Designed miniproteins, single chains. Designs and how they scored, part 24

Each design is a single chain, and the fold is of that chain. pLDDT is the mean over its residues in the fold that is shown.

## One batch from the design tools (miniprotein)

Design m854
Fold by ESMFold2-Fast:
Structure m854 (fold): chain A 77 residues (1-77)
Amino acid sequence: MSLVEMELEDARKHLEEAKKLVESGDKQLAPEAIKHAEGAIGSFKKAAELGDPETAEVFRRLQKEAEEILKKAKDLL
């Protein structure tokens, strides 16, 4: 597994967990959701930097999705 592949797996797991926590609407879970969303953003950003131009667009889109989830998580606080 390459560094890019590891970053993508980690990013996807963080994004999925952040979405579940935000969907719960539970204010107590907001800090955990923020942590996962920030992790996803960082990993997708690194993947976009290391990837080719075709895949970079997909990673930028996923980064934006993670940023939207981060905003929702912060709104729960």
Scores: mean pLDDT 80

Design m855
Fold by ESMFold2-Fast:
Structure m855 (fold): chain A 97 residues (1-97)
Amino acid sequence: SKKLEIEIKGAIADMILALAQNALKRGDYETAAELMEFALKVVEEIAKLSGNEELGQKAIDELQKAIDAARQGNYEEALKHLERARDLIAELVKKAL
């Protein structure tokens, strides 16, 4: 089931991004960026499976901004973009189900 695959991938992405947020909070920006990069691959697959190109691209763009901010050591920007990405991913999954 395409819907089941989206639901499972959505849950995996959310768990990985929760771990990334915890890494940011402890100052482990390298681990946070790596976790967000793993989640990005999952989010790209959700976007393809959902067929919602506009919302999918917005989620991908916000997650990429979070990765870039984390790589620069910018905690506040990384957290803001990560929270926005998580909200967009949740909406993408919800609309696909």
Scores: mean pLDDT 91

Design m856
Fold by ESMFold2-Fast:
Structure m856 (fold): chain A 56 residues (1-56)
Amino acid sequence: KEQELIARVVGAEIDRVGAEVERELRVRRYGPGAREEGERLLREAEERLREARERL
């Protein structure tokens, strides 16, 4: 059961890294208007990671 909680934290960290990459690519491809959406997605991923860590 602890292994499942650890797996969720690892998955959330991977999602956060993916969101950082996506934010950077969206700004480069679609311009400054995409920055706010990318920042919102990154904040959501960071919040999910925080919640997963709190469950450990």
Scores: mean pLDDT 74

Design m857
Fold by ESMFold2-Fast:
Structure m857 (fold): chain A 62 residues (1-62)
Amino acid sequence: SSRQPRLDKALEEAKKVGFPVIVTYLVGMIEVPKVLVNNEKELREVVSSLPDNAVLLSVEKA
């Protein structure tokens, strides 16, 4: 099974709106503070730092 479906979706959304973007995640019952992401490398680092139960809520133009 693919271990990067959230990353792939986040990258697709970021490409639609253009960097920099603001990303919001839900981890369990806690919303992760809005994260400013300037490029693809930063997006990959943010996603890799989140637990497997994190849910992508939004990717918006900064």
Scores: mean pLDDT 77

Design m858
Fold by ESMFold2-Fast:
Structure m858 (fold): chain A 46 residues (1-46)
Amino acid sequence: SLVERQEALTPEEAARLRDEMNRLKAKLGKGYDPELVEKLTELARA
């Protein structure tokens, strides 16, 4: 999985990415997959 490649994220970088993804999700709203967002958020926690 592409997500697994970024498992070495720092908590700061993870927080920034989460914010960006939230904005992107809100902007798209239609074609954005919530499962993908959740998966990336889980990776950020690790």
Scores: mean pLDDT 63

Design m859
Fold by ESMFold2-Fast:
Structure m859 (fold): chain A 68 residues (1-68)
Amino acid sequence: MLKEIQQKYKELKALFDKGLETGDKDIYQQAIKTGQDVIDKSQSSDDIETQSIATMTSVLIVLTKKEL
């Protein structure tokens, strides 16, 4: 689970960075969907590392939505 959540967060970060580079709103929408997947998977775990990633993901989703 943790490795999957870490991989999804990495994908989210890459999409956010690509969105900033290109200004493509479709990429930002894809980033939001990826972030929602991270949060959903994190709800079943109270592991500190997983909760940290979930918190960072929530912040990144808010920042992504602000760019839309």
Scores: mean pLDDT 80

Design m860
Fold by ESMFold2-Fast:
Structure m860 (fold): chain A 61 residues (1-61)
Amino acid sequence: SMALIEEVGRLAREARRLYEEGRKEEALKLFQKALDLAKTLPGVVGLVAVHELTREIEKLK
């Protein structure tokens, strides 16, 4: 749904902000939450979101 897509985006943006503030553990938890939510999205939108969030998480570890 559009609301779910918006929530994934919101969580990812908040996670990036937390990371920039040096709050790495909180950022990683929020990225993981966004990734888990993105996995419930159907079709190519979900696949793209999962791919991008996974790459972003890997880069931060």
Scores: mean pLDDT 84

Design m861
Fold by ESMFold2-Fast:
Structure m861 (fold): chain A 72 residues (1-72)
Amino acid sequence: MPAGSKEAYEAAVKAVKEAFPELSDEEAENSAGSGVARALALDPNADAEKAVEEALRMAKTGLEKGRAEPGV
């Protein structure tokens, strides 16, 4: 399944929500979208698994930054 498919995006959103249930729906969707875009930018033949991996990486990085330093 190609990373740019609707099914890959939905799988990425679901994976982010399952791994980081503390994230809002908007944050999970943004992480999934960024992950799909990054996977395709790195490899245009990337599959859904690659999109999920990049989405989880984006969500984790954003969450860690928010917890470590909530302000300037």
Scores: mean pLDDT 75

Design m862
Fold by ESMFold2-Fast:
Structure m862 (fold): chain A 55 residues (1-55)
Amino acid sequence: MWRVKNPNIGDEAVEALKKAMGTNKPVKELYREMLEEMGYSQEQIDLFLEEALEE
């Protein structure tokens, strides 16, 4: 998979994930799993979670 993907993941992406989730899984956990399956590194996944999911 490509490692050269640095999209700005805004609130719209988080909202889409929340709507698609419809489950008891935390959004952060679901998002991490999706990014990992897409081939992002653990470090990039953590950065995306920090940017997209405000605590």
Scores: mean pLDDT 60

Design m863
Fold by ESMFold2-Fast:
Structure m863 (fold): chain A 62 residues (1-62)
Amino acid sequence: AEEDLEKGREAYKKGNYPEAVRYFKRAIEKDPSLEEARKLLGELYAEHKDDPEVLRAVTRPL
C-alpha cells in the first residue's frame, strides 16, 4: 500500500499519469482506508479528466 503510494507519486512527478492512476488504485485496493491515495487519485483525475489514457486507467479494473 505505502510502496504503491510512493510509486504513484513518482509516476505523477514524471508526468506518467496513467501509471500514477494504476499505483494509486493498487494502494487503495490493498488498504481502502488510505485517504492520501484516494485524494491523489481524485486530484489527478480532476486535473487530467480529458486525457483518454487517464480515463482508461481510471475505468479499467485492476
Scores: mean pLDDT 75

Design m864
Fold by ESMFold2-Fast:
Structure m864 (fold): chain A 95 residues (1-95)
Amino acid sequence: SAAEEQARALAQKGSQAFFDGRYEEAIAYYEQALALAPDSRFAPYTWLNLGEAYRALGKLEEARAAYERALALAREQGDEKLVEEAQRRLDELAA
């Protein structure tokens, strides 16, 4: 859909902002992407990336919530690789 296309573009801008160390901008882009297409197949990846941006800012509780959401959606969609990745991020926060 047009909304999914726009959400993908926003998530891509978020990833570019993250790469550039602009973590607050990355968060804003990821949140906009998730608002437009919360049920898309790429939404759990966007939640995982949102968690990474929060973690980079030391916002560990927000990072944990984002990773838990990524994990739940990955399980619902049957994406075993993303389930493992999200669980690994949660385990790292608990250490």
Scores: mean pLDDT 91

Design m865
Fold by ESMFold2-Fast:
Structure m865 (fold): chain A 101 residues (1-101)
Amino acid sequence: MQQAQQLISQAQQYYNNGDYQRAIVLYTQANRLLSQQSGPQADRQRGDTLYNIGQVLYDLGYYDSASVAYDNSSISYERSGDLDRSQYLRNLSNQLRQQSL
């Protein structure tokens, strides 16, 4: 988990500085590492990372891509047992798909 968490922290710094492209690259690398891990902690961290990717894509105006990231985040939270967050993100994803069409 330490390597993925470090990538997430670096991505957050780039995002805060407005470097959205570097933020996405680092979040995507963290997500790939977390996808190689199993268990509720890894699923929760994948959910967090995919949510952050969705937020960056939303800020860039890529609503369709953001909706996909939120949907994948929802699936990861569901696997981690966080059903309330999963449902919230499914609703957000569906809302964005309506706006991107």
Scores: mean pLDDT 83

Design m866
Fold by ESMFold2-Fast:
Structure m866 (fold): chain A 93 residues (1-93)
Amino acid sequence: SLSKPKPSTGDPEEETKEAMERIEEVLKKYNEELSEEVREKIKELILKIATAVKNENYEEASKYALELKKLLLENVSEEAANDILLAIAGAVT
């Protein structure tokens, strides 16, 4: 993919909010719901990923991204999980 990736120099808080809004759109598209507990865990993991990326700690970011992927696959369909992961990647990177 030849997109011009600008390094995400944004605020991790703002990036997390954008990612959560995109996740809500994906959930509506697939008519799926997440429990409050799962939503809080997702939000926490996204914030940790965004913070790690800002600190150039890509090893930690990758670790949290893997945990997020596992959590999503346990709670939503594979199609919704893939769309959510793409939405998060677009907001954080």
Scores: mean pLDDT 79

Design m867
Fold by ESMFold2-Fast:
Structure m867 (fold): chain A 55 residues (1-55)
Amino acid sequence: MEEKLEEVIKEAYEKAKKEGKVSTEELREMLKKAGLPDSYLPLVDKRVLERLAKD
């Protein structure tokens, strides 16, 4: 996985763990700050859910 994408997934995962959820709007903001298109939203969401399911 690309370094920037992995950083977004990690940040979203940590936020979801701390706050109980992460919204689509928050994920979009994280992607924008990382310089990634919002077309990555479904991938980030899937990866965050996979990590949450393992914990």
Scores: mean pLDDT 77

Design m868
Fold by ESMFold2-Fast:
Structure m868 (fold): chain A 80 residues (1-80)
Amino acid sequence: MKEALELEAEASLYIMAATIAEKQGDLKEAIEHYEKAIELLEKAKKLAEEAGDKELAEKLQNAIEEVKKKLEELREKLEE
């Protein structure tokens, strides 16, 4: 539990860094930060699932989907 929450917190820092990079126009850097955030959220979700915390696992899955959606939007913008 605590380890999963710590990974979620670390992922939040990468999401923050990605937002700053996007604001600075560094779309490639923003993409890399979002990719790292997804990696950390996926690891946190696995730990929540192993602990039997379905509520936390669902919350983490929703966060993963939101970050993936943002990542795809940025990738499309980079190709434009």
Scores: mean pLDDT 84

Design m869
Fold by ESMFold2-Fast:
Structure m869 (fold): chain A 69 residues (1-69)
Amino acid sequence: AEAEAAAIGDRHLPVVKLLNKIYNGEISDEEAAEFLGASVETVKKIKEALKNNDFGTLGKILQDILAKR
């Protein structure tokens, strides 16, 4: 349980850091898509959710990305 929680925490930390870079415009859509293992269209949806303060949609997108193997 604790080992799995640590692994999840480690995986979430890089994603949260990347989200901050996306929100601040410090990273390109293409580079963010490659880092997340997602499409550029998914990154654009993340940006739209962030700009609209739609944290529900953002959370769903992130959960889908993190659920990928």
Scores: mean pLDDT 68

Design m870
Fold by ESMFold2-Fast:
Structure m870 (fold): chain A 55 residues (1-55)
Amino acid sequence: SPEERLARLAEQVRALLEAGDLDHVELVRAIARQTEPPEFAERAEAAIDRLLAEH
């Protein structure tokens, strides 16, 4: 489901932030931006931005 995909992406990004791997976070963002459907890409970018702001 889109919700499960978003949750898995959020957990991956949290793990990368804990590791200090900001370059890999930006790679995940670039991949998400190119992912269909566009609603998932928008939600994924918003989630990544929120996680970065909270870190």
Scores: mean pLDDT 81

Design m871
Fold by ESMFold2-Fast:
Structure m871 (fold): chain A 68 residues (1-68)
Amino acid sequence: MTDEEKIELTKDFSKVLDAMDAKDPNFKELARKLFEKYPEVAEGLARQLIHHFPEYKEEIEKILEEVK
């Protein structure tokens, strides 16, 4: 990834974390878009989201499986 893509990924990832922390149901669409945009690192991103919010493990794993 370019440095610009890494910065954009960090911003996109932070938006998903913020939505999950707020318990905003829109986090599911944000997570789906994140995994679709960065498929090569999607599994790693999913693991990080689950690490921060283990209560969303099943929902995040389902979204990741749907994107694969």
Scores: mean pLDDT 82

Design m872
Fold by ESMFold2-Fast:
Structure m872 (fold): chain A 59 residues (1-59)
Amino acid sequence: MELRERELELGAQTMSLAAKAVIAEKLGDEETAAELRAKMDEKQAELDRVAAELQAALA
C-alpha cells in the first residue's frame, strides 16, 4: 500500500538523479556528478529499507 507507493517514488527520484549525474559528467562537472551519485546512494539505501519493510508486511 503506502510502502509500494514510496518504493515507486524513490525509484523515480533515483532515475532523475542518475540522469542529472550523467549530464554533469558530460559537461565535465565531476564535483556535481559525484554529489548527485552520493544522493543516489542515499536514495538506494532508503529504497532497500522500504523494500525490506514491504516484504515483511507481505509475509
Scores: mean pLDDT 79

Design m873
Fold by ESMFold2-Fast:
Structure m873 (fold): chain A 65 residues (1-65)
Amino acid sequence: LDARLRELSRRSGLSVEEIRRLLERAAKASQISPVSRRVAIADLARALGISEEEAERLLRELEEQ
């Protein structure tokens, strides 16, 4: 996960710390309902400039920690 966050930091201009905060917020939102999970993934993808599939993969990696 850390190596992936460093790459995203370079591509997005966001700090690794900011990306971690976004992921933590998305993880909390995804626990509420399937609709909240979908919205959180879309918001995360938009914030990071990545695909929704990539955002979902990052969220799963965080959840596995």
Scores: mean pLDDT 79

Design m874
Fold by ESMFold2-Fast:
Structure m874 (fold): chain A 67 residues (1-67)
Amino acid sequence: LLEDEEIKAVLYHAMASLAFRKGDLEGALELYEKALELVRKSKNPDEELIRGIEEDIAAVRAALAAK
């Protein structure tokens, strides 16, 4: 159904969201960036997923800058 890269991207995105929810901003950023890299490498990138990850990365970066 999904390409390997896209499946991994979805998993990393889920892991990043969990890290963000528990306040691990640095870990969340790393995982979101990995998810974004993987989804962009997929044969047919999910643009909605890319947008969601980019929004989450912006939120994490804003939280880190506010420290």
Scores: mean pLDDT 80

Design m875
Fold by ESMFold2-Fast:
Structure m875 (fold): chain A 71 residues (1-71)
Amino acid sequence: APKVEVTLREDASGGYQVTAKADTPELAKEAARLAEEITGRPAVYNEKSKTVGVSLETREEAERVAEALTP
């Protein structure tokens, strides 16, 4: 089953980071586009690890992104 593992972390400086790790590069790219659509912020895609990272300022926004990226 295609799966994306999503983690939400509070940054030491008071921000939030949402990271999605995908089984395939296609899923990782889709997660990056979804995160950018939801937040209007740039998502960092790492092709080697098939991960997508987004930095957010509020917990509410971070939870919304994490929920959207979780199947």
Scores: mean pLDDT 77

Design m876
Fold by ESMFold2-Fast:
Structure m876 (fold): chain A 89 residues (1-89)
Amino acid sequence: SLQAAIDEAAKLLEKVDPETGKRVREELQRLVASGQLTPARVVGIALAVLGDAIERYLRGEISEEELKKMADAVVEFIRLVDEALAAQQ
């Protein structure tokens, strides 16, 4: 189900950064409730998360290992949510 995919995808991000995962979970839930969750929105959210992680890395706030973990989590996040959206049609 879409809700199960959202839970799983948010947990992937929460394992790397709990606050980012929680924020994304709440955003996805809002978009589902409004009928506005689209593949483009999912990619937009993912790029924003990765962009923030890159900026934090460049500022020395996170390690290269943490940046790589977030990048991997973001790719899997897109895959899970996009597949679930495709399955709704």
Scores: mean pLDDT 85

Design m878
Fold by ESMFold2-Fast:
Structure m878 (fold): chain A 88 residues (1-88)
Amino acid sequence: NAQAEADRLLARIEETLGRMDELVAESKKLQEEYEKNKSKETFDKLIDVGVELIKLAVELTIQYEKLRQLGDEEAVARFEALREERLA
């Protein structure tokens, strides 16, 4: 059942997007802390957050391609809506 597979991929995508939102918020907070303190520890945390964001972005790309390969336009449209919500 392609719809059931698409639903599972969408759930995973939603979880990944939620984690990315959290990391973006953490990154902004760490940037503000770094500007105040110029701490190497804070800079290292910024790098760690950046690396995790890149990793999650790659994972999203893979999940999106899997979703597109299923040919489920409704599921793809739902992914695009989730992406646009996070970019706003």
Scores: mean pLDDT 81

Design m879
Fold by ESMFold2-Fast:
Structure m879 (fold): chain A 69 residues (1-69)
Amino acid sequence: MEKLSPEQARAELEWVRKEIERMKKEGDIKPSRLVAILLHLTAIELESDDPELQAEARKLRDEVFKLAE
């Protein structure tokens, strides 16, 4: 599998954070948006060797699940 650099993983996490904030502000939580975010977070968990980045990805996944309920 291709490994994400720490810089790329941080950029992906920042993108996910911005998408979550946008969904909260708009109040329009689309399933396609949630799926896209979850795919990015899964890639960070699998392709990053940084435990802090993996922990942040897991935290954001929990936040996404709360938005889906």
Scores: mean pLDDT 77

Design m880
Fold by ESMFold2-Fast:
Structure m880 (fold): chain A 66 residues (1-66)
Amino acid sequence: SAEEYTEKGKKAYEEGRYVEAAEYYTKALLLDPSHEEARRNLGLLLREHGDDPRVGAQLRPLQEAS
């Protein structure tokens, strides 16, 4: 579920695994684009680590869904 992916993303972020955190938040938002926690946490991650192209690349499926 979107909630489960959001929890996995939070754990990855806490462990400093930002690429995996971006993957999980993206998967959460593909399942539920309105998931507020996933949107907020992804936004924070992109603000702090979005300059890493490996992090940004994880958003590709979400960008194509628009």
Scores: mean pLDDT 81

Design m881
Fold by ESMFold2-Fast:
Structure m881 (fold): chain A 86 residues (1-86)
Amino acid sequence: MTAELIVKGARPGDALRAIGGGIDAEFSGGEVESKVEGDTVTVTVKGANEKGIASIRASAQGIADGGGTLQEEKIGDLYRFTVEAP
């Protein structure tokens, strides 16, 4: 499976959490790619297992906590999490 985490309005701590979630997913057998552009952080995990998807979801939920928004989409084998930071 592939996971994609997009964090908009990311604070430095949010970027670190997003990347950390990607690294944990890599230890679950996935390949991790990270891109930071201004205040937007995108983490893509290819070949993720269920634990990898759960790690990315947990990171997305943690970033959205406190008044942000989280949208989850499943498109085939792609799990996309779009977060607007509070």
Scores: mean pLDDT 76

Design m882
Fold by ESMFold2-Fast:
Structure m882 (fold): chain A 91 residues (1-91)
Amino acid sequence: DERLLARAERLEEEFEEALKEAEKALEAGDLEAAEKALLEAEEILGLLEILLALAKIINASEEVIERIEALLERARAKLAELKAKLAAAKA
């Protein structure tokens, strides 16, 4: 349980770092770098989704599942916002 949550928190940190790189690239007008950083963020999001699925399969505590779900919901929202900004910049 605690190990799953700790892993989710590490993935959240890596995800936030990838989003910061994407934001910097967008501000600089480097659309290729922004796209690469967002693809990295999407990959990390996929790992978080797998971690949530594993937590449910191994019958982790409801508290751990809820915390990973909340983290994943926030991550999806942030990624969608930056993907929209990239799409607008490419248009």
Scores: mean pLDDT 85

Design m883
Fold by ESMFold2-Fast:
Structure m883 (fold): chain A 73 residues (1-73)
Amino acid sequence: MTPEELIKKGEEALKAGNYEEAVKYFREAIDKASGRLRARALSLLAQAYHGLGKWDEADKYVEEAARILAEEG
């Protein structure tokens, strides 16, 4: 499965409220992605952790995504 396919499955899981499943897909996407695509997967992972009520984990991944986007500029 490509990073793009993993992100799509994760987004479908997020939309369904299946946050743990979304975390799984986004983690796999992050392992395979780089640049802007990795930053997107990290932002979506943060959204999944927000859904789980894990704010500290969410904040960590938001920061990592922002760092990558700053490096892309």
Scores: mean pLDDT 85

Design m884
Fold by ESMFold2-Fast:
Structure m884 (fold): chain A 81 residues (1-81)
Amino acid sequence: SSEEVLANLRAYIEENSDDPEAIYTALGIAIQEAFENKDVELLEQIRELIEELLEKHKDDPEMVRRLEELLRRAEEVLEKL
């Protein structure tokens, strides 16, 4: 279910909070899998999660850049569905 995928993603991000590359990779995979499954609801939830992470990491320019790239990718794939 989308709820289970999102919960697992949130748990992984919390466990890897000091690893920007792990967070970036996990979110990128989640966006790609949601797109392939045409799961609009999950994509919208991932977009919301990315916006939450942007606020949390607003003082980290590298993390902000990575999260903004992921947000753009999520928005682009949502427009294609």
Scores: mean pLDDT 86

Design m885
Fold by ESMFold2-Fast:
Structure m885 (fold): chain A 60 residues (1-60)
Amino acid sequence: SMEEEKQRLKDEVLARLEARLAEQPYPSLTPEQVEKDLENLRKRIDSATLEELRRMLRAL
């Protein structure tokens, strides 16, 4: 279903972002700044459309 597809994409985007952060941490940012940026990104992912989620995956 569309809801299942959307949840799958959200999970995939989050997993890829976490993997990318592990490989290329933000050396010039404080842990607080990194957490804040990730929290904002999680909110954007949660409210994103199906097409936006696909676009995010292609960019990662």
Scores: mean pLDDT 75

Design m886
Fold by ESMFold2-Fast:
Structure m886 (fold): chain A 55 residues (1-55)
Amino acid sequence: SSVREKLEELLERTREVLATSTDPVVRKVAEKELAKLEELLASGDEEAMAKELNS
């Protein structure tokens, strides 16, 4: 679905930030976002995914 694809793109961008950033504040925010996005994808709840993307 397009919602899942967009969330997966956001997840990959967040992983890129964690792979390249040395800023501890940026890393902490990215780690929190990564965990949330991974949990949403694992849940399979496309309504929750859409809500996150539209927030």
Scores: mean pLDDT 81

Design m887
Fold by ESMFold2-Fast:
Structure m887 (fold): chain A 85 residues (1-85)
Amino acid sequence: SKMEEAKALQERGNELAAQGRFEEAIKLYKEAIEIDPNYAEAWANLAQVLADIGKKEEAQRYAKKAAEIDPNAQIGDSVQTAKVP
């Protein structure tokens, strides 16, 4: 049940990120990580969204955490990397 809850939160976070609702996506990714701290994909998706909004140092910390848990952790397809000039 905990893994299903974390997965559902991450999926909703991915949907919000795809809509550009980054603050709400970040909140859901953090909730998923609170439920399952070993959910490498949630750490990776959180890092990607933080990078997209310019929080580079925080993004680097969370990306490192994702890689430490699972070096094959992938960013979800619904997380959009908008090129911010």
Scores: mean pLDDT 79

Design m888
Fold by ESMFold2-Fast:
Structure m888 (fold): chain A 65 residues (1-65)
Amino acid sequence: SKEEAEKAIKRLEERLKTAREHLSQPGAVRGAAERELPILEQRLKEAKTAYENGDYEKAIELAKG
């Protein structure tokens, strides 16, 4: 549903915001988190595009994947 897609996208946005904030700190462990962040950012972009096109099922899959 549209509401499920909105919640999934919002959760991914919040996770990415927290990860970016953490990685901006000098004491942060960068490793895998720094490598994975661009992949999750790309998924968020694709999920938002699917949502804007009315494909809520695809948006949920991309945001939860």
Scores: mean pLDDT 78

Design m889
Fold by ESMFold2-Fast:
Structure m889 (fold): chain A 64 residues (1-64)
Amino acid sequence: SAMEAAEEAVKEAERLLDEGKSLGEANLAAIQTAKEVGRKQGLSDGEIQLAASEAATRVVRIGY
C-alpha cells in the first residue's frame, strides 16, 4: 500500500539521520525510497505520489 511504502521510506530517512545526514538529504532519500518501494509493490502513479508526499511530510515532522 502507499502507507507501507511511506513507512519503509521513513525508516530509511531515520537511518540516514542517525548516520548524521542532513534533514534535506534524508527527505530526498525518503521520497526516492517511497517511489521505488511503491513501484516494486505495483502501486499506481497516484498511489506512488501519495506515498512520496506522506514520507516527505513525516520526515519533516521528525526534524521539527
Scores: mean pLDDT 82

Design m890
Fold by ESMFold2-Fast:
Structure m890 (fold): chain A 90 residues (1-90)
Amino acid sequence: SALDQLRRLLEEARRLRERGDGRGAAQLAIEAGRLALKVTSDVLRAIGLILRAIGVEFDLEKGLISPEEAAERAVAIIEEVLALVERDLA
């Protein structure tokens, strides 16, 4: 299910955060947002979450945030994605 896939992405992103892998975590946040877009009726919110995840990757690449900060923000975005899909599928 989409919820099971999102929970796996969140767990993987938390592992990447523990390793300081901000780039990997940001990529998982983009993947989570794309997955939500396929299953949610709240398309605009899903698009907004994808754009926020892309923004994390951009800020990291520009050196505006640390890899640790990028991973922390990415995990928070995936948590919001999961909450969106849980609410929409309930």
Scores: mean pLDDT 89

Design m891
Fold by ESMFold2-Fast:
Structure m891 (fold): chain A 55 residues (1-55)
Amino acid sequence: SEEDLETLKEIIDETSKFGPINKEEAIKGLEETEKDKFTEEQLEELKAHIEEKAK
């Protein structure tokens, strides 16, 4: 779970290098596909990370 969290953050970081991240779409995708795999605290951390990478 923690390793999955770190891996997903790295994927977000790599994705941001190839173009601007649409924050709303990325968060929606996270909530639709990954919500059940992470705790609420981990999801908030991922959302914050996405917001940072989206500017």
Scores: mean pLDDT 73

Design m892
Fold by ESMFold2-Fast:
Structure m892 (fold): chain A 70 residues (1-70)
Amino acid sequence: VKEEVDKLIEEARKLAESTSPEDYEKFLEIADKIVELTGKLSPEYKKRALKELHELFKKRFPIAVNELKY
């Protein structure tokens, strides 16, 4: 499960670097799966994985994040 979450985070990281609209949808699907799987993990690992996912989300959707923060 931990290895699976790490692989999903790696995949999400690659999708966050892509400018393709199709990869945006894949990124969201992987993000949802990471959230589901982290429920089965230790609190410490869950916190790390969710923080990494949040950083990737900010990178992939900077416009939406900026609208909320600025």
Scores: mean pLDDT 68

